# Designed miniproteins, single chains, continued (3): the designs that were tried, part 63

Each design is a single chain, and the fold is of that chain. pLDDT is the mean over its residues in the fold that is shown.

## One batch from the design tools (miniprotein)

Design m10163
Fold by ESMFold2-Fast:
Structure m10163 (fold): chain A 132 residues (1-132)
Amino acid sequence: SSVEKQFEQAFKNLPISEELKSKLFELYSKLSGKKRRFLLAAAYLANYWEVEPEVRKKYSIGEFLSKAPFELSLGANMAIVDALRFIGAKKTNKSLLDTAVEQGIISEEDKEELKKAKSVEEFFEILYKALS
């Protein structure tokens, strides 16, 4: 669908090093189901964070992906809702990272590490380890 293509395009356009991008593309090809959709959802929100100065001014990337939609301005709220729906969340009242823990995609320890990430590069280095 057009939605799947949008999320895959965000993943291809991640503002990270070519080395990390290559590792993530290899990992993506080996992942299935929930983990693949989560990686794409994280990439979608990382792209949103990178292009939205108002969000970056208020939150680091790890903090942004740790916010529930209701804690955010309308545009940022809708971006997280779209990401949550993409991973099949039954409700949109939690953050993407909280939902990933609830779905067994990442551990609580992985979530705490990801929350501290200050750059897209650092976030995806941590995420690569969590999903490997």
Scores: mean pLDDT 89

Design m10164
Fold by ESMFold2-Fast:
Structure m10164 (fold): chain A 118 residues (1-118)
Amino acid sequence: SMMEEQQREIAQAMVDYIAEAMGITLTSEDFDERFLELAETLVRGILAETEAPTAEQLLQLSDFLQTVRRFLAGQASIEELVAKMRALLASLPDPDSPTARILRAMIALMEEKLKELS
Protein backbone atom coordinates (compact mmCIF):
# COMPACT_ATOMS: atom_id res chain seq x y z
CA SER A 1 0.00 0.00 0.00
CA MET A 2 0.99 3.66 -0.27
CA MET A 3 1.33 3.89 3.53
CA GLU A 4 3.62 0.83 3.70
CA GLU A 5 5.80 2.28 0.91
CA GLN A 6 6.12 5.59 2.82
CA GLN A 7 7.05 3.75 6.04
CA ARG A 8 9.70 1.76 4.11
CA GLU A 9 11.18 5.00 2.72
CA ILE A 10 11.50 6.43 6.26
CA ALA A 11 12.99 3.13 7.53
CA GLN A 12 15.51 3.06 4.64
CA ALA A 13 16.59 6.65 5.39
CA MET A 14 17.11 5.64 9.06
CA VAL A 15 19.18 2.55 8.13
CA ASP A 16 21.36 4.57 5.74
CA TYR A 17 21.82 7.40 8.26
CA ILE A 18 22.75 5.12 11.18
CA ALA A 19 25.17 3.02 9.08
CA GLU A 20 26.94 6.19 7.86
CA ALA A 21 26.97 7.89 11.29
CA MET A 22 28.35 4.78 13.05
CA GLY A 23 30.78 3.84 10.26
CA ILE A 24 29.16 0.41 9.90
CA THR A 25 29.46 -1.82 6.84
CA LEU A 26 26.26 -3.89 6.62
CA THR A 27 26.80 -7.45 5.32
CA SER A 28 23.18 -8.58 4.86
CA GLU A 29 21.36 -7.99 1.54
CA ASP A 30 17.97 -8.32 3.28
CA PHE A 31 16.51 -4.98 4.41
CA ASP A 32 14.78 -6.37 7.54
CA GLU A 33 18.02 -8.05 8.67
CA ARG A 34 20.02 -4.84 8.03
CA PHE A 35 17.51 -2.78 10.04
CA LEU A 36 17.66 -5.25 12.95
CA GLU A 37 21.52 -5.31 12.84
CA LEU A 38 21.57 -1.51 13.16
CA ALA A 39 19.05 -1.51 16.03
CA GLU A 40 21.11 -4.14 17.90
CA THR A 41 24.32 -2.15 17.22
CA LEU A 42 22.66 1.01 18.63
CA VAL A 43 21.65 -0.94 21.79
CA ARG A 44 25.22 -2.30 22.16
CA GLY A 45 26.56 1.26 21.77
CA ILE A 46 24.25 2.51 24.54
CA LEU A 47 25.29 -0.35 26.85
CA ALA A 48 29.00 0.31 26.12
CA GLU A 49 28.53 4.03 26.99
CA THR A 50 26.53 3.25 30.18
CA GLU A 51 28.71 2.53 33.26
CA ALA A 52 25.85 1.16 35.41
CA PRO A 53 22.59 0.60 33.48
CA THR A 54 19.44 0.86 35.61
CA ALA A 55 16.57 -1.65 35.45
CA GLU A 56 14.50 1.10 33.76
CA GLN A 57 17.19 1.61 31.07
CA LEU A 58 17.39 -2.16 30.43
CA LEU A 59 13.59 -2.32 30.04
CA GLN A 60 13.68 0.65 27.60
CA LEU A 61 16.35 -1.14 25.51
CA SER A 62 14.29 -4.36 25.53
CA ASP A 63 11.09 -2.46 24.58
CA PHE A 64 12.96 -0.70 21.75
CA LEU A 65 14.24 -3.99 20.25
CA GLN A 66 10.78 -5.59 20.65
CA THR A 67 9.22 -2.59 18.85
CA VAL A 68 11.79 -2.92 16.01
CA ARG A 69 10.90 -6.62 15.63
CA ARG A 70 7.17 -5.79 15.69
CA PHE A 71 7.70 -3.00 13.13
CA LEU A 72 9.49 -5.43 10.77
CA ALA A 73 6.58 -7.89 11.23
CA GLY A 74 4.09 -5.12 10.29
CA GLN A 75 2.72 -4.95 13.86
CA ALA A 76 4.08 -1.52 14.90
CA SER A 77 3.98 1.93 13.28
CA ILE A 78 6.78 4.41 12.65
CA GLU A 79 5.10 6.64 15.27
CA GLU A 80 5.39 3.87 17.90
CA LEU A 81 9.05 3.32 16.96
CA VAL A 82 9.75 7.09 17.32
CA ALA A 83 8.02 7.10 20.73
CA LYS A 84 10.27 4.23 21.91
CA MET A 85 13.37 6.05 20.58
CA ARG A 86 12.35 9.20 22.51
CA ALA A 87 11.87 7.16 25.71
CA LEU A 88 15.29 5.55 25.16
CA LEU A 89 16.95 8.95 24.61
CA ALA A 90 15.37 10.32 27.83
CA SER A 91 16.80 7.33 29.79
CA LEU A 92 20.42 7.90 28.64
CA PRO A 93 22.81 9.19 31.37
CA ASP A 94 24.82 11.40 28.96
CA PRO A 95 22.67 13.43 26.50
CA ASP A 96 25.87 14.52 24.65
CA SER A 97 27.27 10.99 24.03
CA PRO A 98 27.87 9.93 20.39
CA THR A 99 25.00 7.40 20.64
CA ALA A 100 22.61 10.04 22.08
CA ARG A 101 23.52 12.43 19.22
CA ILE A 102 22.85 9.72 16.61
CA LEU A 103 19.51 8.85 18.27
CA ARG A 104 18.45 12.55 18.37
CA ALA A 105 19.33 13.04 14.68
CA MET A 106 17.45 9.85 13.74
CA ILE A 107 14.33 10.99 15.66
CA ALA A 108 14.51 14.42 13.97
CA LEU A 109 14.84 12.82 10.50
CA MET A 110 11.82 10.55 11.08
CA GLU A 111 9.71 13.43 12.46
CA GLU A 112 10.50 15.59 9.41
CA LYS A 113 9.61 12.71 7.05
CA LEU A 114 6.33 12.06 8.90
CA LYS A 115 5.38 15.77 8.60
CA GLU A 116 6.06 15.64 4.82
CA LEU A 117 3.65 12.68 4.55
CA SER A 118 0.80 14.34 6.49
Scores: mean pLDDT 73

Design m10165
Fold by ESMFold2-Fast:
Structure m10165 (fold): chain A 86 residues (1-86)
Amino acid sequence: MMSLEEELERLEKMSLHEQRREAALLGGEATLLYLHAKLKNLPQEIIDALQRVIDITAQALANPDRIRELLKRGLELLHEVREKLA
């Protein structure tokens, strides 16, 4: 799996179209993990973090001028969740 450092470097090189696609994919992954976390009754902190990723990606898609900053925040938060699940 791509490291956080690699994902952040990739994000810096993305076009706006690529950033929008990444936001949609990240939101989809976070939603899937959120549903899994709810079904498995995982700690509320993890559920809340995944909800924040979903919200951030929705904001990114609605605000193209802020998309890179929002995607960076979403990626960092999702990586933190994955580390806690490992």
Scores: mean pLDDT 82

Design m10166
Fold by ESMFold2-Fast:
Structure m10166 (fold): chain A 83 residues (1-83)
Amino acid sequence: DVLARTAEIALRDLPAIEELAARGEVPEEWAELVRRIAEAARAGDEEALLAALLELGAAGMRAMGHSEEEIAARLAEFRAAVA
């Protein structure tokens, strides 16, 4: 359910994120990750979708100043929640 909901949001919001990246408001890396989420969702590739979501979460947490240990712990919690 979490994966399906996130895929719907990514597909809906992708154009807005791409525009923000084009304007320099967010890193292009984030737009690329959202594109990968949307592509995996369209393909029905749940493994690729989960991988891209974890990468996006990690990138966001790094931008907020979280440590690699904190990021690893949070990603493990998320992975457990979608299993």
Scores: mean pLDDT 75

Design m10167
Fold by ESMFold2-Fast:
Structure m10167 (fold): chain A 82 residues (1-82)
Amino acid sequence: MTDEEIEEIVKRAKEVVDSLTPEQVRALIEKYIKEDPFFAAALAMLYLGYSDEEIKELLKRAAEGDPVAQFRLLADVEEVLV
């Protein structure tokens, strides 16, 4: 995953969060969790109040195989859906 792909994911996620209610964002996270897990994670992190820069860094680290970053993405998705 390139820096440009990560930036596009965050941009798309932010557009969705800015246009939808929190309840609608949660429904989209549940929908995308299997089809686009990085997009679902970006939505979850925005919902939890992470900054754009924190989200980009965590997505990049997770895509590069950092197990701590990967665990954090899964934990953030679970936090929003539970």
Scores: mean pLDDT 82

Design m10168
Fold by ESMFold2-Fast:
Structure m10168 (fold): chain A 87 residues (1-87)
Amino acid sequence: GPELERALEHVRKARAALRAGDTDLAIEHLRKAIKAILADERLSVTRKTGLVLRLIGAEINIELGRTDEALAELDAVEAELRELLAE
């Protein structure tokens, strides 16, 4: 649905920003992805909680300068969002 498509777009933009060294832009897109996930009406509470916690973990890793760990978490969230959109 449109909320998960928006979440996926924001995760992709967060990854691109992080690779470019723009941590503030990466965090802004991460927060927009979280908002989109929470707004989805079809996703289970368990799935929402899992995705949101992973994105919060990515934000913490960005703030701590753990760029490789943050990118790995964003890659995993993108993969899960792609699978959910394919179902």
Scores: mean pLDDT 88

Design m10169
Fold by ESMFold2-Fast:
Structure m10169 (fold): chain A 106 residues (1-106)
Amino acid sequence: SEAERRREELLEEIKKELLENREALEWTLEHGSENNKALAEIALEGVESGDVAAMMERAAEYYRKKAEEYEKAGDLKKAKTAELLAEAFRTLDFEGQRKKAEEFAK
């Protein structure tokens, strides 16, 4: 329906932005933080495969794993932020996640 169409349009926009920023993603893969390198690798694999939906699911799984790691380390604030990022990538609700993350970024 309309929700499925909007999701498909958003995935196409994400794909276009990733393609336009490929050089920045490649730079991040070489020079970024450990977290940013992992995300850049997922993003570049999504660009190469053309499967942006699978790429977003992989990003969500990455952040779920990071949330569990932070929780085990006792960093509940980072764990909650990672959980919200996982949900954003899973649902494509980045604005909703950003508002929630601001409550923990203080």
Scores: mean pLDDT 78

Design m10170
Fold by ESMFold2-Fast:
Structure m10170 (fold): chain A 107 residues (1-107)
Amino acid sequence: SGVGFDPAYEEALIANLARLFERLLEDPEARERLVEGLLELAKWAEEKGLLKAAEHLRKAAEALREGKAEEAARHIVEALKEAHKASVEEARELAGRLSRMLAEALG
């Protein structure tokens, strides 16, 4: 189905998200906001029928609870890939919601 992410682009996105998550994990309150935001995003994805994207978002939240920034980042990228398989529009909406959630977690 469709066009997947280029491997170099995927690794760059994972690295950038992992660095952001590592910084957020230094603040316990930011960590909790991030986990809660990802679980709300997973619920939204499930309501839209993006079941695999929702599963990856929940796995990202669990990885963050365990302090595993890179593992969480990999699950976020997989969630975006699964949304893209459904449609470009759904992937764009997920990316927009993720960006807003990350901004809220930063305070």
Scores: mean pLDDT 84

Design m10171
Fold by ESMFold2-Fast:
Structure m10171 (fold): chain A 87 residues (1-87)
Amino acid sequence: TVEDKLETLEAYMTTLRSNIEGKRGPLLAQQIALMLDFLANNTLPKDKVTEAVNLIRDALKSSIAPQSVIDQLLQRLEEVRKKHGLP
């Protein structure tokens, strides 16, 4: 259900926020990839997707990964924004 999907997204966002606060740069890239997979495969309310996208952008700034990995995650983020009709 939409409620189950929202609960799953909130769990991902909570984990990502914790990893940003804990400055766990190497873990952020992996967590971002998992959230992007979830957002790419699910239809969710636009406001919640916007919140998740903004959080992912903040996490990307703190991520420690090869530039090629960061670039791939940024491309996937733009694909997620396009899928959900975000500006």
Scores: mean pLDDT 85

Design m10172
Fold by ESMFold2-Fast:
Structure m10172 (fold): chain A 111 residues (1-111)
Amino acid sequence: SMEEIKKKIITLLDKAAIYLNMALRVLEENPDAPKEFIIDLLERAKKYVKEAIELAKQGNFPEDIIKMLEEALKDVEKAIEAVKNGDYKTARDYLLRAIEKLEEVKKKIEE
């Protein structure tokens, strides 16, 4: 049902947000952590966002919701690149943007 699809998307976005917030805390509190560890957290978040996009497309969700999820995915990808380059300020900025977009999508889906 549409309600089950909505619930699955919300669950995936919550999981993504957990990993994005973990990565954000590591960047702020333990910047000496191996880059590979931070990248693994972000790749896990990326996986959940991709799954949410596929479910949203299958459920014929509004294009604005799908676009916002795709923009959040791009923000996560840019955060990964920034971490690889040691640019932790840029990585944090993109992570905050991704988190805000996922929260906005959750609000729109819950309506």
Scores: mean pLDDT 90

Design m10173
Fold by ESMFold2-Fast:
Structure m10173 (fold): chain A 93 residues (1-93)
Amino acid sequence: DEGKKLAEELSKAIKEGDSEKARKYGKKLIDLAKKLKEQGDNKGAYDVVKLMGQAIDDNRDKIQGNKELQEVSLEIQKEVEETFGEVLEEVEA
């Protein structure tokens, strides 16, 4: 529920071309996923990461046309890989 609302805000920020808001909501989604992982809820963390990925994918064309949004997207991808690589492998296995 909270993850869906944050992902909708991320999607809106990307559509508006607001890289600062996109980074803010991306960070909030990452923080939520980290909290869930710390609580042992790897599935919940994975679901939040997937919601974030969907928001980025839905706005792919907008990101491709905007260097700052591309930088935010790469920052999000790096943080996800560094923090949740193990969680993604466990849930997809």
Scores: mean pLDDT 80

Design m10174
Fold by ESMFold2-Fast:
Structure m10174 (fold): chain A 68 residues (1-68)
Amino acid sequence: MPSDEDIETFVQSLLDSMAHFSREQQIDFLANVLRWLERNETPEDVEKFLAYLKKHHPELLEAALARL
């Protein structure tokens, strides 16, 4: 995910896909996505994704990181 626009589109797609989930399910889903990114993406790409989440969805990110 090299551009900020690509990151925004990806995050919005994830949020839309889990819009019908409970808060607990959203947190668990994001934690699983973060585990997948850590294993399959470069540290630089993961950092960009985390920076976007910290800026726009800080509470959801903190809750998901606590599941790791």
Scores: mean pLDDT 77

Design m10175
Fold by ESMFold2-Fast:
Formats: sequence, structure tokens, C-alpha cells
Structure m10175 (fold): chain A 72 residues (1-72)
Amino acid sequence: MLRGLTVSEEAVDTPLPPDTMEVEVTVEIGEDRFTFTLLSSRDRDAALEQARRIMEVLGEADRVRVTFRRRA
């Protein structure tokens, strides 16, 4: 059962390709934690839908954190 979902946004100094943002997803299952990074369009809604779809596939996740990073 998903016990917590945290969404945050950060500006980064690292140049990103035009019309892209970096989406970092951290998933915790029991005592295990793994993080993966996706490049997505600057459309925040599209990036959020991708994150939601990933969470649905990971139905056993205890906690999920999604961080949106874009060029400052």
C-alpha cells in the first residue's frame, strides 16, 4: 500500500535540452530504495502522468517521491 507521495520542484543550473525537464523518481519498498531519472517534455502534466503510471505499475511501493527539475 502506498503510504506517502511527495512531489517537489527544483531549479537546476545544469543546462537541459530545450523543452525538457528532468524527473527524478525515488521508490521505497520495505527497506529497499531505488532512484531513476527520466527526461520529459516541459509539460509538467505529461511528466506527472508518466510518474502516476509508474506508481500504478509499482503497486507494492511503500513511498514514492517525484522531483521535477528544470533549468533555472
Scores: mean pLDDT 61

Design m10176
Fold by ESMFold2-Fast:
Structure m10176 (fold): chain A 68 residues (1-68)
Amino acid sequence: AEVELIVLDEETVELRSSGELEVTLESGEVIRARGSVRLSVEELLYSEIFADGQKLSVEELAKNLKVV
């Protein structure tokens, strides 16, 4: 699924997807959501992001970067 990275402020980002999102945080906690997930910038930097089971690269996220 296509994923958008939205910068809300210096501390907060939102990931939006047309499908299932799975975010594995540095702590090992797994967040599963459909549609959107909000994270701190710090959490995002140390997490692994999957959309419909496929891992997303930093380059792919950066291509769809939006600032609110």
Scores: mean pLDDT 76

Design m10177
Fold by ESMFold2-Fast:
Structure m10177 (fold): chain A 78 residues (1-78)
Amino acid sequence: GTSMTREELVEKYREGFEKELPKLKEEIKRQNLPEAEREELKRQIREEMAKLLAATKDPLAREAYEYLLRRLLEILEE
């Protein structure tokens, strides 16, 4: 079996997220959400991610989710 290092696994998750995030950004632009709805969406994402992180015991998965949360919030700020 192939043993991945922590850094390699996190990088693989980041690569996967970065591949999908442009699609999400395009979808958000298509929705043409007003600022108030975008702020509400950010709050919902934070709440759901906090629940997911609380349920996740794997440190690598938690780091991947924290990275995803940060990137999602960055996209919604644009």
Scores: mean pLDDT 75

Design m10178
Fold by ESMFold2-Fast:
Structure m10178 (fold): chain A 63 residues (1-63)
Amino acid sequence: HMRPDLPVSEALRRLREIARKLGLTDEEAMKAVNEVLKKLGVKSSDLQTLPEEEFEAALKEIK
C-alpha cells in the first residue's frame, strides 16, 4: 500500500544511532532527535544534509 520515504527513514535511523552511542535508549533517542530537529529548525527533507557533528552538539545542549 504505502511507499515510505526511504531517504528520510535512513537519515532518521542514522541520527538515532548517534543518540544511542551517547547512551540514550531507543525511545529517548527518538524523542531527542525530534527535539534537536525542532531546535535547529530542520525539516524532514533536510535531514540528510544535517552534519553529524552539529547534531551531536545540539543533542548535548538539550541535556
Scores: mean pLDDT 69

Design m10179
Fold by ESMFold2-Fast:
Structure m10179 (fold): chain A 66 residues (1-66)
Amino acid sequence: TYVSDELLEKIRALLESLFSTKEEKIANLETLLGSPAALERLRKELGVDVSLETLRAALEKVLASL
């Protein structure tokens, strides 16, 4: 699944604005990945027009880079 650098940066920026520690970022990413409803809320929060599959792949890439 194609994931844009722009989407990855939006996710990182949102996490940085909400959470100060790496542990908080990891815990919240894991929670998002486990909940389709949380993914839908995140998609709306980011204002992005991507599939939930693309958003999940983006979150997995961000998690792997932490």
Scores: mean pLDDT 79

Design m10180
Fold by ESMFold2-Fast:
Structure m10180 (fold): chain A 67 residues (1-67)
Amino acid sequence: TAGATAAEGAALTGGADAAGAASAGRQYKNMPHTDGEAVAEGAGKGAAEGGGEAAGRSWQLSAMGMS
């Protein structure tokens, strides 16, 4: 399970890294609601996890397990 998640995490992280480079300027300017990030993490934990933040964490967990 964790091993399979690592492969998806790598693909998501790699894709996010490439997409992040392209969107870096956009999202760098798209931070008007800093407080919204904290609220989203607290209130929308499930949504935030599905949004990719948790996906990255799953990748870390799998990497540690494989190590």
Scores: mean pLDDT 43

Design m10181
Fold by ESMFold2-Fast:
Structure m10181 (fold): chain A 81 residues (1-81)
Amino acid sequence: AEELIEYIEKLTEEVPKMSVEEVEEKWKELAKKVNEVYPSLTPEQQKKVLELILEFEEKAIKVKTGKDVPEEKVAERRAEI
């Protein structure tokens, strides 16, 4: 749980420095790790992981498209967690 959270936080910090190819590869690695660990997490840990995944996706979209995710869309997605 803690290891997964730390992994996602570190990955999210490094996303802006990555190429599109690196971001896509890291997204696949993240999905695999989340699928392995997520079902064993508490509801609070699951919420934290989902929030971090949304942060990663926001930064990944910026790297892939060169555009920021609109603030309103960020708020909407986070409110659904």
Scores: mean pLDDT 73

Design m10182
Fold by ESMFold2-Fast:
Structure m10182 (fold): chain A 89 residues (1-89)
Amino acid sequence: SLEENARLAEQAARDAERGAREYLRARRQFEEDPTPENAARLAGAALRAIGSAVHAYLLAKRYPENERAREAYERALEALRRAGLKVEL
């Protein structure tokens, strides 16, 4: 349904926003203390943020007429952009 698709996209956007914040924290920690453990956390945070944005993208593509899903996807992209993670989908 359009409503279910919108809710899933909104959840994916929230996950992307959380992932972007985790990425920024992990990047700061890695810059202060460049250990292999902090590098792994940084990589993991980036992958989670990007994965959530990809999920929002796929949900927005499922029903192109669903404006809420499109807005959620755009919000996910903006969160990645602000974190310095540029993804073209």
Scores: mean pLDDT 88

Design m10183
Fold by ESMFold2-Fast:
Structure m10183 (fold): chain A 94 residues (1-94)
Amino acid sequence: MEEIKKLIEELKKAETKEEFEEVLKRLSEKLKLSERQRELLYKMLEYAWKGDVEGVKRSALRMMSEAQREGYDDETIEALAEVASILVQKAKKG
């Protein structure tokens, strides 16, 4: 869990899309996310970089719903929620 917290802090400090992609890749590996969950994360990143706040929110809701159905643990769900929140804030700034 400490490693996940460090990756989330790195994501908060990331400035470029490339830096976000690198952190999300490492986070996906540590959380053992499915290909589907990774697709949803990268889709959120694309919406965030376009400034599409509603796009980020729609992808986040789908990601959370599907993660709960797939039986991901509460710690993983919480980490995904924090990532979604960070990407929403990024969409508002970009």
Scores: mean pLDDT 83

Design m10184
Fold by ESMFold2-Fast:
Structure m10184 (fold): chain A 115 residues (1-115)
Amino acid sequence: SPLLEEARDALVYAGEVLIGIALGLIHYSTDPAHIAELEKLISQVEELKKQAEQAKTNEELIQVGQQLLSVLDQLLKLIDELKKKGEIPEDVAEEYKKQVQAVKNKVQNLLKQLQ
């Protein structure tokens, strides 16, 4: 259906945005634990992006979207930790948080439409 294709494309795009944010955060991070967590999140999002591209049902896309929401929440927490440790400038942190929140809102709205 048009909704299924639109939702698939939106979740794939959400994954691309999240990978970009995580790569940006790695360049600011000086804590090996934060770098390792960001690399793990990137790997997870790349897998979720592949699952979204291959999804044939609303239920499969809902599962991918729920996992992306978990990653979005982890990124928000990690941005706050990087900011607290002075690894990232406040203005850059707030811009990334706005991008993460915008993606989170779009994914949540999409999942409500898919059931």
Scores: mean pLDDT 89

Design m10185
Fold by ESMFold2-Fast:
Structure m10185 (fold): chain A 74 residues (1-74)
Amino acid sequence: SMMDLALELARAAARWVARHLHGASEAEREQVIDRVLATVVALLEDVYGYRPSAEERARLREVMREVVDAEVAA
């Protein structure tokens, strides 16, 4: 589904940016997650014609936060 693709893109983006967030505060991590989520949403809209709902965006954000937290703890 488009949501499965969105989740995979969100996870990949979160893993990529997390490598630059070692030593970042929780507030800094949240700010970066919000910016990356906006980029993923724009990519989905521009390339795939898919506009995530507010609920779907919240789910993508939560998954990205979990990935970032796991990566920076490693």
Scores: mean pLDDT 86

Design m10186
Fold by ESMFold2-Fast:
Structure m10186 (fold): chain A 105 residues (1-105)
Amino acid sequence: SLQAPTLQAGLERPPVPGETVTLVWLATGLYPPEHTVRWLKNGEEVKDVTIESWLDADGLAQSVSRVSISADEALANKFQGEVSSPSLSEPLVVEVDPNKVLQGI
């Protein structure tokens, strides 16, 4: 079967109250170069996001997007990552779990 792209989301490190945390999502198996990444906070698009993209060992694009916010804001609000590409019939969306730390990024 054709490998579908995947999307996962979480925190870069465990949250510490009163400190800044980085929300992260990782998209894998993307077809470059025409993918679009956005963050949603309570359904509204977030600006000023960091996006990094690279090719993996299989020649597929991977993208990491990061948003730095207060730990309190991360716990009080719903954050989602979205990736869109011409190779996708519909956007992939994932909700950030503030109890999940992503490893290997």
Scores: mean pLDDT 74

Design m10187
Fold by ESMFold2-Fast:
Structure m10187 (fold): chain A 69 residues (1-69)
Amino acid sequence: SAGLAAAEARGQAYAARLAALSEEYEGDQEAIDKMAAMSAAEIGDLMHNAPSPEEKLRIGALVVNAQKR
């Protein structure tokens, strides 16, 4: 179960960072509005084509804030 424990630890670290970035980007209304206007398919494509894990986290944070609207 070492592999499962490692995957869960990475998932928890990702969720914590996503939550922190979501709070940080809560005031970025232009980016949030842009994400809110996108379909689920467009957001999926944006995340799939993101050039880095950091950009995927940023997109995820903006999507979380867009979904609160």
Scores: mean pLDDT 73

Design m10188
Fold by ESMFold2-Fast:
Structure m10188 (fold): chain A 60 residues (1-60)
Amino acid sequence: SAEERVEIAKKMMVWRKTGRLPATKEQLDALVREIADESTLKNLEVTKKSLEEIEAQRAG
């Protein structure tokens, strides 16, 4: 799903930057906010929305 793909991307980014993987989605999002700049955060949000829209279009 769109959420799973974005979550994997966030986990890879956190792992590459910190060498750690958060145990929960909330911890992941908090770490992403700390290490990612504003443009990266916006890009992840846009990517999630685009993937959700594509999946909705494919379901019809």
Scores: mean pLDDT 73

Design m10189
Fold by ESMFold2-Fast:
Structure m10189 (fold): chain A 72 residues (1-72)
Amino acid sequence: DEELLEKVKKLEEEWAKIKDEKEQKERLLYIGALAHLLKGLPISKILEQAKKAGIKTTKETITKKIEELKAL
């Protein structure tokens, strides 16, 4: 029983970590896309900030976020 509880706790921690990473990505992409639209921040600088924050993303993902916000 205790071994099963520890395994479940580890899985819950891994799922929470994945969720936090997804939220961090979304926030960085949103802020970066807004900075691009409002201040003309280059996509290359947004990629650099994502890399510094340990967030894996691509130029295409950033461009998609910009287009989504532009369509509003």
Scores: mean pLDDT 78

Design m10190
Fold by ESMFold2-Fast:
Structure m10190 (fold): chain A 95 residues (1-95)
Amino acid sequence: SAEKKFNIEVSEGVARIALSVMISTSKDEKHKEALKKAMDLMDETFSKLLKAKSIEEAEKLVEETLKKINEIEGLSEEDKEFIKKILKETLESYK
C-alpha cells in the first residue's frame, strides 16, 4: 500500500539522518567507518523491505540485517540498539 511505502521511506529517512549525524560527530575513524558500513547495510535493507511481499519476508530481512550489524567491528552497543529499534519500528509498517 501507499501508506506502507510511506512509513518505510520515513523510517529510512530517520535512519539516514541519525547515522549521518553520528558519523559527522564521531572523532574515531574506526567508529566512522563502522557507522558508514551500517548506513550502507540499512540502505540495502530498506530497498529490499520496499519489495517485500509479506511480513514474514520483512521479518527475515530484518533478522538477517541485525546479524550483519552485529558483525560490524567498531559499532557501540548504543549504535546497535538504535539500529535495532529503527528496524523493529519499520516492521510495524507491515502490520
Scores: mean pLDDT 84

Design m10191
Fold by ESMFold2-Fast:
Structure m10191 (fold): chain A 80 residues (1-80)
Amino acid sequence: DLDALVDEVMKEMDVNGDGVITKEELKAYLLSMGHPEGPSPIPGIASLDDYVDRIMELADKNGDGVITREELRALFEAPV
């Protein structure tokens, strides 16, 4: 389920143990899941970098430049 997915993503990306995910960590995770550099399957997203930027923009509810566990969970419920 989404909570298990979020926990897995946090475990993979939370390399500094602060409970948040940076843009670089998000991009690395997406690459590990098979989102290669190139055409995105998501309408309006041309590349992996665009996809990451879109996710960061949608998750910018706190304006702190990182994604919290709760924000990540919300993104997986309604992906960009």
Scores: mean pLDDT 66

Design m10192
Fold by ESMFold2-Fast:
Structure m10192 (fold): chain A 79 residues (1-79)
Amino acid sequence: GPPVSDESLEKLASYPDSMRTPMLQRFLQSHGITVPAEDADVRGLSAEAFRELLRALLEPAEAGDAAAVRAILRQFRDA
């Protein structure tokens, strides 16, 4: 798909915690990646940790690499 812009990342990071999970799911779905809400639950991350997560997801999401996306989500949840 098209490259993800820094503007898209900042927009996602600006959403309140209650909106982060559905917005993250929508972002991943736009790249052909479907993730259950429980696997995309990023509530409770600090704003900086969420920004780090989004940066880590950019290249795998653009490549459509669902396995890498799920691995990164698990790493941030386990940290």
Scores: mean pLDDT 73

Design m10193
Fold by ESMFold2-Fast:
Structure m10193 (fold): chain A 88 residues (1-88)
Amino acid sequence: LTKEELLDNLDQTIKQTNNEKVRELLRKMKEAVEAGDYEKAIEYFREAQREMEELTPNGNEEEGEKLIEERVEGFRKRLELIKEVEEE
């Protein structure tokens, strides 16, 4: 996966969410990815996912937390792949 593909996914997520707080966090995450600061990108991504949970109250906090962890892990792996390519 490429950096551009990740940024496209972030843009799609931003467009799907009308929450300004989430949009701002996702934008900061994009900037962190662009800067190669994937630790900060992961932090912003986690915050964005947390805010999104507020928009989807399902009464099952466990499910929301699981989804956040899964998405953070997926994002981390994606950043590692991008970082590997950047080091070339």
Scores: mean pLDDT 73

Design m10194
Fold by ESMFold2-Fast:
Structure m10194 (fold): chain A 62 residues (1-62)
Amino acid sequence: SQLTQLQLRRLLFTFVKNSEQFMADRLADKNPALAAKNRATAEALTEEIQRLQREIAELEAS
C-alpha cells in the first residue's frame, strides 16, 4: 500500500539521518568541517522525514 511505502521510506531516511548525526557528533572536535557537512545532510533529511510524516498522517486520518 502507499502507506506501507511511505513508512518504509521514513524508516530508511531516519536510519541515514541518525548515521549522519552520529558521524557529525563523533567528528565535531577532530574534523569540524566534515562534521558540519554531516549535520547539513542530517538537516536536509529531517525536512524529508517531516514531509513523509505529514503524508503518513493524512493517509492514516482518511
Scores: mean pLDDT 88

Design m10195
Fold by ESMFold2-Fast:
Structure m10195 (fold): chain A 78 residues (1-78)
Amino acid sequence: KKKELEEEHKEIAEAAAEQLDELIKKYGASKEELEELKKQIEKGAEEMLPDLDEEQKKTLEMMVKAVLEVIEEKIKEL
């Protein structure tokens, strides 16, 4: 159940990563813009964390981590 839900969130993060890659290629994004996005995602997640139960925290953490790793890879390629 929860394991399956976390896998779904990982799939969603991977799909979002591919869409982000396409958007960067189509519209362009600077290293600064990607770093700003990363910072906003991290801050938003930390603010949500105290209101979530343990399962929701794990799901959010996995999704955030996957998205941030993709953004970091994009920054590295620039």
Scores: mean pLDDT 71

Design m10196
Fold by ESMFold2-Fast:
Structure m10196 (fold): chain A 104 residues (1-104)
Amino acid sequence: MVDQSSGVKVDEEDKKTIERSVEKLRKRIEELLEELLKKGLITEEQAEKLRELVEKLAEEAINSDSITKAIALLLRMIGINISLELLLKGTSVTVEEILKEAEG
């Protein structure tokens, strides 16, 4: 058993990096949702469901006691971002498929 007193600033930097990444992803996803709504590619109800999911993932990532768990949640948010960008480009991906994949 090794009891190490927390004197290393790297853990604080990692948490700040996760928080900044979450904030950037939230903003990018919101911009994509607004563009999708403007183009009529999604409904307001679909946009709200995606916002709720993204907010939940973001809060879980920021409040995570595990760096690995926080990274896994960030990767799910990145997956949502990519899927929305593909939907904006006219791919056959649906909002229902994005929600199922991100929730599973």
Scores: mean pLDDT 76

